# Designed miniproteins, single chains: the designs that were tried, part 12

Each design is a single chain, and the fold is of that chain. pLDDT is the mean over its residues in the fold that is shown.

## One batch from the design tools (miniprotein)

Design m409
Fold by ESMFold2-Fast:
Structure m409 (fold): chain A 58 residues (1-58)
Amino acid sequence: KVKAVALQPFPKTGPNELALRPGDVVEVLEEVDEDWWLVQSLSTGETGLAPKSYLKEI
């Protein structure tokens, strides 16, 4: 499975989104569209949408 790290903070702006802090590692579950990925936080286990541009694959 693909893992990614957050490059910058992403505040939760919608009910289906996941807030990110710089350095947070997530598992990519699904590429929902070109701009948004469904991810799971490896630290909290929470799932939600995060912007692809804020994430770097590792």
Scores: mean pLDDT 80

Design m410
Fold by ESMFold2-Fast:
Structure m410 (fold): chain A 78 residues (1-78)
Amino acid sequence: DLEKEILRALGDMYRAIGKLLASQGKYEEAGKSYARAARLYLEAGDYEGALEAAELAAENGLTEEAEELKEEIRRKKE
């Protein structure tokens, strides 16, 4: 499914943006980019990528939103 491949690639891009922002000390912006990556991975059916990105969002200050994302990912995986 090309659409899911594109969504995964967009997730990879936002994960890379988050990493760049974190390297610049922009942790809140990094967390938001990681959360966006997690949603894109989830939509693509990449549950492992989604969980990893959600964990990175939590590590960068979006703890509450990351926990909500992890619960959504668990439900979609089932």
Scores: mean pLDDT 86

Design m411
Fold by ESMFold2-Fast:
Structure m411 (fold): chain A 62 residues (1-62)
Amino acid sequence: MVEALREALAYRSPRETLTVDGATVELDLERARRINAAASAMLDAGLSPEEVARIVRELLAE
């Protein structure tokens, strides 16, 4: 789950589409950078991919 999200965000297009929990979401570059940084830090801190995906979904809902 989170690996696919991180890979999509790493491409850094001005507009990105990615699938989160089965839903397709469009992101701008700034939003993608914030989410990528947060997801990377959380995974490095030892959070489970499921917890990181939940938090990323909360960020995308804003």
Scores: mean pLDDT 61

Design m412
Fold by ESMFold2-Fast:
Structure m412 (fold): chain A 81 residues (1-81)
Amino acid sequence: MEKYEKLSEKERILRAIALQLRAIGLELDAELADLSEERKREVLELAEKALEYAKEALKDPNNVEALAKAEEYLRKAEELL
């Protein structure tokens, strides 16, 4: 959270866009990966949460908690992939 608080508004917007694109890419990777149905569902749920928070951060760049949550959910999804 603290690392995003020191960024400019433009930098926070760019970070939100990057996180949104990463979440979309992760959803695609999960669909294409040779995962069990259960594991794929887990990854997609986490990626969807990350995308939701990234979109929230893009609408309100001052919401640094949304940026932090998007990053956390992306990390969890990536670990399962």
Scores: mean pLDDT 80

Design m413
Fold by ESMFold2-Fast:
Structure m413 (fold): chain A 96 residues (1-96)
Amino acid sequence: MKAEELLRKGIEAYNKGDYDKAVELFEQAVKEAEKSGNYELAARAYLLMGRVYLERGDYEKALQYFEKAIEYAKKAGNEDLQKTAERLLEEVRARL
């Protein structure tokens, strides 16, 4: 699916340290995933956007994206993604 390709390209950009490109691709992946009801992919993309902002020291944006990752992981029924996002959200709160 287009959403999966966008997520993969976003991960490649993230691994190269191209955070602006990574966020752009993850935002596109979320939009395509939402159109198809792929809540798990949307949760993964939100989690990765939260990680980008965490790496940038933007804790407020990181918090917002991890909260969205939790919401979409719950919709997807993916407990592992939910727990990962909750742990990262607590890490960000500790820095505020």
Scores: mean pLDDT 87

Design m414
Fold by ESMFold2-Fast:
Parts: structure tokens; C-alpha cells; sequence
Structure m414 (fold): chain A 58 residues (1-58)
């Protein structure tokens, strides 16, 4: 389980990096949906990811 948690955190970090680089919002939303399905993210986790994406885009 620890290995999956590390992998999940790495993919979340990659989404944040893509947001900082100005990747399209539509593509970021698609990536977030993939993470929700793959890791069964809670509503709170999804909300935090979306907030970080908004901050990165300023």
C-alpha cells in the first residue's frame, strides 16, 4: 500500500507541474479523472488537487 501511495503522490505532483507549465484545463481534468478511477480518490483529495491547479495557473 505504501508503494501505491508513493505512486499516487508522484502522479498528483506531475499534474501540478503540468498546470504550472500551462497545459490545457481540459487535459488536466482528464488526468484528474484518471487518478480518481485508479486510486479511488476521496472528494477532499480531488478538491485539493483542483485548488492546487487553480493556484498554479494564476
Amino acid sequence: SAEKEEEKNKEIAEINELAEKGVKEEELEKKIKELVEKYKLSEEEVKEIKENVKEARK
Scores: mean pLDDT 79

Design m415
Fold by ESMFold2-Fast:
Structure m415 (fold): chain A 70 residues (1-70)
Amino acid sequence: DAEKKLREEVENIKKGLETVKPSVSEENILISLKIAQNRIRELGRELGVPQEVIDDLIAELEKYVKELLS
């Protein structure tokens, strides 16, 4: 299931960001977010996930990171 694989990637990214947050600057977290957003777009398109779902997952990750940095 293409959507399931993409959602699993987003969850792995969230875990990675939580793990590194104590060891890196906020600037580095934001750089990692940009890299992750590009990865999600590329993987989602390769897997044939609907653009609406890709956009929703990118927005969810951005919101998650903003809350993580608050």
Scores: mean pLDDT 84

Design m417
Fold by ESMFold2-Fast:
Formats: C-alpha cells, structure tokens, sequence
Structure m417 (fold): chain A 80 residues (1-80)
C-alpha cells in the first residue's frame, strides 16, 4: 500500500514537472493502472477515460478504444 501510494505521488509530481501532452496521456494511463492495483476501480476508470480522450484528440483511435474498454470493465467492477 505505502509503496503504491509513493509511486502514485512520484508519478503525479513528474506529470506536474513535465506537462507534455504525449507524456500526459501515458502518465494518466499508468495512474489508472496504479488505482486499479489499489482496488479503486472508479478512479482507475476515470483516469483511463482521460487518457483515452487525449489519445483520441491526437488521432490514436486504436489506443483510445483500448483505454475506453478498460474503463468500461472497471466501471462494472466498481458496481460491486
């Protein structure tokens, strides 16, 4: 738990220091992975949707679709 929380904080700080759109999409997807590992499925789904929107705006429709599908699966888990 403390290890994943430290990784989350480090990633969020790195995102603030290097706020580039391509890196931002990847960082948001990784943050979604961390919240998923912590069992916070609702927050993980939200981060995947934000990442998907960035990829969609860049024309990476395949990656955006994958992230939207992950978000939908986690939203169903969050209903438990």
Amino acid sequence: DKFLERLKALLEEALKENPESPDRGTALARLGDIYNSLGEYGKAAEFYREAARIYEQKGDLERARELYEKARELEEKAKE
Scores: mean pLDDT 76

Design m418
Fold by ESMFold2-Fast:
Structure m418 (fold): chain A 70 residues (1-70)
Amino acid sequence: DKEELLKGLSEIGKAIRAGDREKAIELLEQLKEKFPEYAEELEKIKRAVEAGDYETAEKLLKRLAIQVLS
């Protein structure tokens, strides 16, 4: 449900802020499997993390969280 998605996004944000790229990617892949309706947005976040662009990754996470809450 949306609560699980928001929790997942929060955990990904924590991994990004900790500099744990591997953990962030793992959590993003798990979330994509569980919420295929958000797979495109989650893939964009994953691409930013893979590129080391953590600023863009955090921005995209916040945008997705707002979208989910709407």
Scores: mean pLDDT 86

Design m419
Fold by ESMFold2-Fast:
Structure m419 (fold): chain A 81 residues (1-81)
Amino acid sequence: SHMAERLRRLAEKYRAEGNKSQAHIYEAEAYLVEGKFDEARKHAEEALKIDPNNRDAWLVLAYVYEKMGEKEKAEEYLKKA
């Protein structure tokens, strides 16, 4: 996927600049584009460990849980965002 490739290049850029939390978000978004929801979840969780107030991580987790059929968890994360 061209979009996933672009997102991974963004992740590399932000990682090189020392923004590890944002790098994990772009990795998560790349996995979402590829339909790899478990991998996307793991990267969003790592972003939250680095920055617990990362709203983008909450939005990614809400989307992942919705796609995995865990609607109550998706709703909880959406309310945090």
Scores: mean pLDDT 86

Design m420
Fold by ESMFold2-Fast:
Structure m420 (fold): chain A 65 residues (1-65)
Amino acid sequence: SQLDVYSDLLRQYQQLAQQQVQNAQQLVNNNSPQSDIDNATNLVNQYGDLAGFYGTQRINLLRQS
């Protein structure tokens, strides 16, 4: 169902965002270039935004049912 698709996408993007949070922390601990840290942080924001989008779509679909 479309609800299952949105739920799966929400979960996937939440997991991807969390992986990039962990990656950014490891990059800081390893004294990696600031550009690498910024790239990981930008991915956290992008995946977070996508999770928020699919979360909203899921809620809207549930409210219509």
Scores: mean pLDDT 89

Design m422
Fold by ESMFold2-Fast:
Structure m422 (fold): chain A 84 residues (1-84)
Amino acid sequence: TPALLERQLAAARAALDAAVAAGKLSEAQRRAAEAHFEAAVAADLAGDLVGMGRHLEAALATLLAAPAGEEVVARVSEALAAAL
């Protein structure tokens, strides 16, 4: 539902902001990952599951490029699961 996707996007944004505050993610990596999460939500709302998957993969690749990328991915995944 749109309300569920909005909650998940908000949870992802909060986790990304926390990672930047902790020095584990750059502002550029945060913006790139957020843009991919927003594009994934837009694809899902349009019924484009392939586009959604590609944007989620791109977000993951962006986060994993950070020095603490595995920890950042784990925190974002935890936040998304909690927002379900």
Scores: mean pLDDT 83

Design m424
Fold by ESMFold2-Fast:
Structure m424 (fold): chain A 76 residues (1-76)
Amino acid sequence: SMMEEREKELEEWAKKLVELLKSDPELLAAFNSADPAVRQAALDLLVQLAEMGSGKTLSPEERALLRELIERYLKE
């Protein structure tokens, strides 16, 4: 279904963004920052990369899902 395809696209983007975070210690530190503004700026950058690469704008729900997927894959 279209919803399953979209979720799969977000999972693939989350995996790519996790690899980026693991290769960039400064960006990883920003994503894990105690400062909510710094964390939000890091997430906004990751969302922008996913939007540019996919050619699609993420909804607020898709942004929340992408964050959850990134946090999940970073723990693995």
Scores: mean pLDDT 83

Design m425
Fold by ESMFold2-Fast:
Structure m425 (fold): chain A 113 residues (1-113)
Amino acid sequence: MKAQIAAELDAAIAAAEAGRSAAVGIALDANGEPIGAAAVVSETASAEDLAIEAARRAAETPGASSAVAIGGAGGAATSVLAVMSVETGTIRLTELPVSTVDALRALRAALVG
């Protein structure tokens, strides 16, 4: 599990460092433990659309009860946090006052080390 989460985060960080739009969703079980991740990269999608797509892909992980995604446009100073309930499909969006690269690096440090 940690190796898969690290690989998805590393892929999205590399894309964001290259100036591409990127997002990562993290699947969480009923206890809030990370059980999977999904990276999305795009040249054309908005930050909100990428965060939503990454959350939805992560939510497909078997055993997921929620998903949390961070996404952003290439070169933007801000990113978007998406929080999804798997049961209802409800997604809530919040703007983060940090770049996608910084947000994803912080997430990687917290989840993987």
Scores: mean pLDDT 85

Design m426
Fold by ESMFold2-Fast:
Structure m426 (fold): chain A 71 residues (1-71)
Amino acid sequence: MGAAILVREAALALGYSEEEARRLAELVRRAGEGDEEAERELEPLAAELDAKLAADPEVGKAALERAQARA
């Protein structure tokens, strides 16, 4: 639950559309449930998202706080 919410908030904070953020969160959720196809699709997208968050760690901190508030 928390990881999918965090990814959605992070994607929105980085300028992704609501639809893109929702799709990323759905892939994270499905990968957590053992969906191998979702895991493969998520891997390159997660790496790109992580790289962008590493470039601006304050965005990552804000996204984490929002995800915790919504959990």
Scores: mean pLDDT 73

Design m427
Fold by ESMFold2-Fast:
Structure m427 (fold): chain A 71 residues (1-71)
Amino acid sequence: MKVSEEELEREIRLALAVMYSTVLGLSASEEEIEKAIEEARRFAKELGLDEEGIEEAVEAARRGAELALKR
């Protein structure tokens, strides 16, 4: 399989954003969910991710929050 340096860097940034965003969502109280989503989006943007990567990070935060609310 062909893995370019650019592709590897992008994959690492995406993994970091998704992991951090998931933890933000999991740790959020019901009142903090929106703040967690905003922080996830901000972090992904700071990592230089494109719209697709930012959307994945935001979705990870939402999924984490949903799991936290069901506990």
Scores: mean pLDDT 79

Design m428
Fold by ESMFold2-Fast:
Structure m428 (fold): chain A 76 residues (1-76)
Amino acid sequence: SRREKLRQAALELARAILDPNATDEEVLKRFDEILKKLESKEDQIRLLETGYRLAEAAGRDKVAEYLKKKIESLKK
């Protein structure tokens, strides 16, 4: 289902962001792969907003800034 795909994507993204052994570049690469699984622009934006808040909370400023810019780009 759409909800299950979004939930799984959010969980995979959270695991990537919270992985202490992952670099910001590795997190962004994993994020791009997860985002490709979502066909809906609305679901992509929701995942991006969730990832942005989590990246800020985890202190991954580079990841948070990238996600913020991508959200702005998709809303154009």
Scores: mean pLDDT 82

Design m429
Fold by ESMFold2-Fast:
Structure m429 (fold): chain A 68 residues (1-68)
Amino acid sequence: GPEIRKRILELIGEILRLIGEKLDLERELEKAKEAGDKEKVEELERKLEEIDKRIEELKKEIKELEKE
């Protein structure tokens, strides 16, 4: 019904937002690598891993909703 469609669109919106954040962090990571800032590189790599995990979780939720 309309509620399931709304939930899927909300999850897609969250994924797109996270992808945008990931692109910004990847740019920061390149700058940190060029600067030799090892602490910043490690921090940004951890944040990117967390975003990737969250995106995969949201994708799984969408797949389950699409089966209904």
Scores: mean pLDDT 87

Design m430
Fold by ESMFold2-Fast:
Structure m430 (fold): chain A 85 residues (1-85)
Amino acid sequence: DAAVEAARPYAERGDEAARRGLEAAEAGRYEEAARHFEEAARYAEEAARAVEAAGGSPEMVEGLRAAAEALRRQAELARKKAEEA
């Protein structure tokens, strides 16, 4: 599937960034967590664009955009926590 292959490098980098964000948040490093979640969200957006350009399904594109939105919300929450710390 050309759409899946086009998205793969972005999805892999996004997953790694999200994992680092979760680790940073658990350690109380909220500024670092926010940066990782922002990076993950950007990769999810790039994956969505790659899928769209390759003619992938609307469901796959929508799922990636939803993931980007969720990651941006996590980044915002981490930023608020950093202000408290």
Scores: mean pLDDT 87

Design m431
Fold by ESMFold2-Fast:
Structure m431 (fold): chain A 68 residues (1-68)
Amino acid sequence: ERVRVTTKEPIDETVLRMTARGLGATEVEIVDERTAIVTFPAGTADPAALAAALRAAGIDVESAEVVE
């Protein structure tokens, strides 16, 4: 299950990877400076929790949405 994360500023890849891993993410793909795809085990993705954790870690998340 994949979550697309978009940010207002360039992504801190280290913070994104550590935060996503803490929430059970299996993969993180940096698409561009402000876009990443975070992969979770099927049925375990919580985009709102991911966005909240990233904001708490200092990342200005614009959106986090499950994508096909």
Scores: mean pLDDT 81

Design m432
Fold by ESMFold2-Fast:
Structure m432 (fold): chain A 82 residues (1-82)
Amino acid sequence: MKEEKVKKAEEIVEKAREDLKGARKLYEETDDPEVHEAIREGIERGIEELEKAIEHFKDNPESVKLLEEAKKELEKELEKLK
């Protein structure tokens, strides 16, 4: 069952990365401040979802590591958009 938790964590990470890629593209395609703010809020929600996932998977170190790495990627991208 440990392997199933890692796979679910990988799925969460992949979704977060795809969402981030889409957000980055939208941010670059528009000069609308309201859209930029919505994108930043979307990334912040993604970070919150990853934090909840880390807590949920806390008993599986491999899953936690994957989720923490994804969270750092989102935090780094959010800082670039400020």
Scores: mean pLDDT 81

Design m433
Fold by ESMFold2-Fast:
Structure m433 (fold): chain A 50 residues (1-50)
Amino acid sequence: MAIRPSELSREEFLELIRNAPDEETRERWLTLAEGVYGRAAAEALRAELA
């Protein structure tokens, strides 16, 4: 991936999480999204995946 996590949009994070091969990878992307956009945004991403 050629782009840094801080340069990813919320929608790009959602796409990466949806395409994650396992739960560990999904949680890693959610943790990065929390670092960039905050906990509320990470919780919103989890809600969109449910």
Scores: mean pLDDT 73

Design m434
Fold by ESMFold2-Fast:
Structure m434 (fold): chain A 111 residues (1-111)
Amino acid sequence: IEEGEKAKGEGDYEKAIKAYEEAIKKDPKNAKAYENLGQVLYKMGKYEEAIEYYKKAIALDPKNALAWENLGQVLYKLGKYEEAKEAYEKALALDPKNVRAEANLAEINEK
């Protein structure tokens, strides 16, 4: 999912969070809204909360390669390399052309 999130200003993040929370309230099965909320939380440095929302997105849509990639990225930031590796492997299995997941998996395998 690619949004034009140009500013990393606090007000922009709060507005985005409210919009995605409203989308979830309207449709609790909206996997994209959970994924987008996770991305905003990740950009705010709220990694544990981002993990929770990425896991919810994956539970609703387990074939979403981008959600698996984003989960791997936040786990990697937290130093949870084994869990990050599993998430990147899932992303790459779903999308073999995912250059970012492949590169990050290779980096973890060097550790």
Scores: mean pLDDT 80

Design m435
Fold by ESMFold2-Fast:
Structure m435 (fold): chain A 61 residues (1-61)
Amino acid sequence: VQLSLEQLKELAERMVRWAVSQGASPEKILALLRTVLTSLGASEEEVEEILAHAREVIEKL
């Protein structure tokens, strides 16, 4: 999978918005995102940056 950091952030935003609409808790969403991003080959630094972005999106919802 050759997704850029920006594409991974966009994917994470879409996943967050969908999961929140389904009633998922923030903790569960962030744990799921970590697992997905790691499985896609994202580095630990990329995962932490994307999760920080996802937290901001959740807080605004």
Scores: mean pLDDT 79

Design m436
Fold by ESMFold2-Fast:
Structure m436 (fold): chain A 59 residues (1-59)
Amino acid sequence: MSERQKKLDELVQLAKEIEKEFNEALEKYSGVLTPEQLRELRRKFLEEAEKKIEEFKNG
């Protein structure tokens, strides 16, 4: 169904937007934060992205 394709396209756009924000944050904080802090930042972005994607799938 076309509706399934639209949902998939929206999910892809959501993923791209999250990736963009993550890359911008990494560029901004790269060389300023410790490796451990960067790892925690990455983990937080992944958790947030996962929740947004899960909510999108379940909504």
Scores: mean pLDDT 75

Design m437
Fold by ESMFold2-Fast:
Structure m437 (fold): chain A 81 residues (1-81)
Amino acid sequence: MDEVIRQAYQLASQAVLALTEGDYETAEQYLEQLRALVESLPEPDPEVLAALERARAALEAKDVEAFNAALMEALGRLRAQ
């Protein structure tokens, strides 16, 4: 779990950085990598996946605050597993 959590935090940090720099394509690529990482878990938490869907919607709306909030929710739930 620790290595998965570490990778998830790295991907989320890169996605937020890209979005704050206006690089929406790179932010989407990191979000997709984070989603793939979560889906690769033996029992992926549907609430983590739902939070990542909210992050995708925020990214499409170019809402940096909502994107960061959704990613922090996903990471918090993932760490609690």
Scores: mean pLDDT 83

Design m438
Fold by ESMFold2-Fast:
Parts: structure tokens; C-alpha cells; sequence
Structure m438 (fold): chain A 79 residues (1-79)
């Protein structure tokens, strides 16, 4: 649906912005965007939801690798 495509595009944009914020050391702001993307993903069709969940988990792994394990866990709880 048009709504499914729009939410999918928004979730992907939030994840890309979060990845850039992680590279800048803005971990708490990145975490907020990843949590928002995970919440939007719950409204998506199953295939798109699984793709967004995988992308969010990869970004959460980046947080953990930077020593931000508590923030990575917060993202995981939103999935």
C-alpha cells in the first residue's frame, strides 16, 4: 500500500541518519532514531518489517562496538 511504502521509506531514512550520528559520536540521538524506526517497522508488511528489523539490529551492533551496550540494549527492547 502507499502507506506501507511511505513508512518503509521513513524507517530507512531514520536508520541512515542514525548511522551517520553514530559515526559522529552522537549515540543518544542515534538511539532515539533507531527506536522510532523499530516502532514504525511494526506497522509494515512482514517482509519490509523483517528488513527494517535487520537494519536496526546492525546499527545497534555499531552502538555496542562503540561501547554503548546499554543504548544497544534499549534499541533491542524496541524491536
Amino acid sequence: SAMDEALYAEAKELIEEARELIEQGKYEEATRLLVEAAKLAKQLSPEKREEIFELVERAATMLALQGKVELAEEVGKAL
Scores: mean pLDDT 89

Design m440
Fold by ESMFold2-Fast:
Structure m440 (fold): chain A 94 residues (1-94)
Amino acid sequence: SEAALERAMAVGVEIVRALMADPAVEAAEITAVEVLPDGSVRVELRITARPGQGEAAAEAARAAIDAHAADIADYRIEVEGEEVRVTLVVKPPP
């Protein structure tokens, strides 16, 4: 659904903007977007933390996701050194 994709991209872009404002975050980007059979959208983010700030960047990601909790059905955050990977499942449009 185009409407589902537009909504998911809007949520993902707002999360990336919030992350880029955080001092623990060097870079954040959307790496993949996929519309799922149920009309939800999987959005994948890659975050590059500043040296030693992987856990702080993961906390920033949790805070940004929590700000959009009404739009998000599920999420996963994986931390490997300075690389933080986030998978979001954005709810279908109402």
Scores: mean pLDDT 87

Design m441
Fold by ESMFold2-Fast:
Structure m441 (fold): chain A 67 residues (1-67)
Amino acid sequence: MKISDEEVKIALALMWVGLGKILESKGDLEGAIEAYKEALRMLEEAKAPEELIEEVRKEIEELEKKL
C-alpha cells in the first residue's frame, strides 16, 4: 500500500481537527482556533477537497467571532 505525502497530511489535519473539537468542548477557544488553523494549513498543502477546507474555515471564523 502506497501512502502519499498528501494522504499523510490529510490524516494529520484530521487529528488536528479532533484536537480542536476537544479544546472547544473544554472552552479553550484560542487553543481550538490554533488547532483548526494548523489543520487548515495541512489541508490546503495537501489540496484536500474544497468542502473539507471550507468546513474548517467556517469553524475558525465562528470561534474568532466569540473572542
Scores: mean pLDDT 82

Design m442
Fold by ESMFold2-Fast:
Structure m442 (fold): chain A 70 residues (1-70)
Amino acid sequence: MEAEVRRAVQDFSLEMDKLREQAPPEVHQAFADLALQYAGKVEEAYRRGDLEEIRRIKDEFVAQMEELIA
């Protein structure tokens, strides 16, 4: 369980980095603000070992990023 939770957090961090690099300059500040907010939420879920919550947080982050780019 712990290894899977840690891996999910790492996968989320990698996805954030990729999306940040692909984001247009116009949304860089909003993206940075979102990334900081979601990093905090992910840390809390990680401490609780809540794999489902980490997945949910990742899905919400991706949806918010899609709204910023659209």
Scores: mean pLDDT 76

Design m443
Fold by ESMFold2-Fast:
Structure m443 (fold): chain A 60 residues (1-60)
Amino acid sequence: GPEAKKEEIRKRAEEHQRELLRLYLAGEISPEEARALTEEFYRELGKEYGLSVEEIREII
């Protein structure tokens, strides 16, 4: 149902943020690069689930 899809989106976002934090702490990316990667990820999620970036941000 819709709640299961929202939970899936949240878990995928949590996994992505965990990976970005790992890369940041390892010195592999800057805070600015992490922000750009997060915005790109939200666009990709929106495309996959048929939602806008704003709708993805509301769910997360």
Scores: mean pLDDT 87

Design m444
Fold by ESMFold2-Fast:
Parts: sequence; C-alpha cells; structure tokens
Structure m444 (fold): chain A 76 residues (1-76)
Amino acid sequence: LEKLLEEIRKLEEEAIKAAEAKDYDAAIEALRKAKELLREMAKISEDKELWEKAVEQTEKQIEQTEKMKAEAEAKE
C-alpha cells in the first residue's frame, strides 16, 4: 500500500513537470497511470470512497490537461 502511494506521487510529479514543459501528452500519460494505481488503492483500501474520489479528481485533471492541449493546438 505504501509502495503504491509512492508510485502515485512520482507519477503526479511527472505530470506536473510535463505540464510545466508544455508536454501535455506526457502529462496525460502520467495522470492515466496514476489513475490506474488509484483504482487499485480503492480495491484494497478500507476507505474505498476516499480513493474513488481521488480517481474522479484525476479524471478531471486529465480532461483539463486534454483541453489545454487542444487550446494550445487550436491557436494555429
């Protein structure tokens, strides 16, 4: 469980760095991987609702990042 949390945190950091670099594809991929690990946390954790909310939040972040990518590409 602790090891999964560490992996999720590393993926979140990767997503932030990629977004800062305007590499939206890398940011989206990192967020998708983090979402998958959060779903695994929801299955094994006693507080499933907490982790399900984290999954929903990550899905919203993916949508926002995809929108930012589309807006950046649509400027031309």
Scores: mean pLDDT 79

Design m446
Fold by ESMFold2-Fast:
Structure m446 (fold): chain A 98 residues (1-98)
Amino acid sequence: MSNNIKGFFQALKDGDLNKTTDSLKALADSVGKNAEDLLLQLQECVANNVPQNDTATATLVKVRNGDLQAANIFGKCLAEVLKVDENTVNNIVNEVFG
């Protein structure tokens, strides 16, 4: 699990769409979901945790530009959707983006 989460955030930071998609699929499979359902749940969570007038897409662009705050929002949402410990995901996000 942790290696897949780290791979996902590293791929996002690197702008590697293929690795991002593969990591998302691996994460979804690990919790018995398909990648499309996981992405929808992440998008809904991110939208609820960003300032008014921001979008999940705008937040994703910030993550790709190395924005630690945006990456932490995605990390929190990923932890909630995957039902994993938020501190574990935050440590991975800080390792990749800090």
Scores: mean pLDDT 76

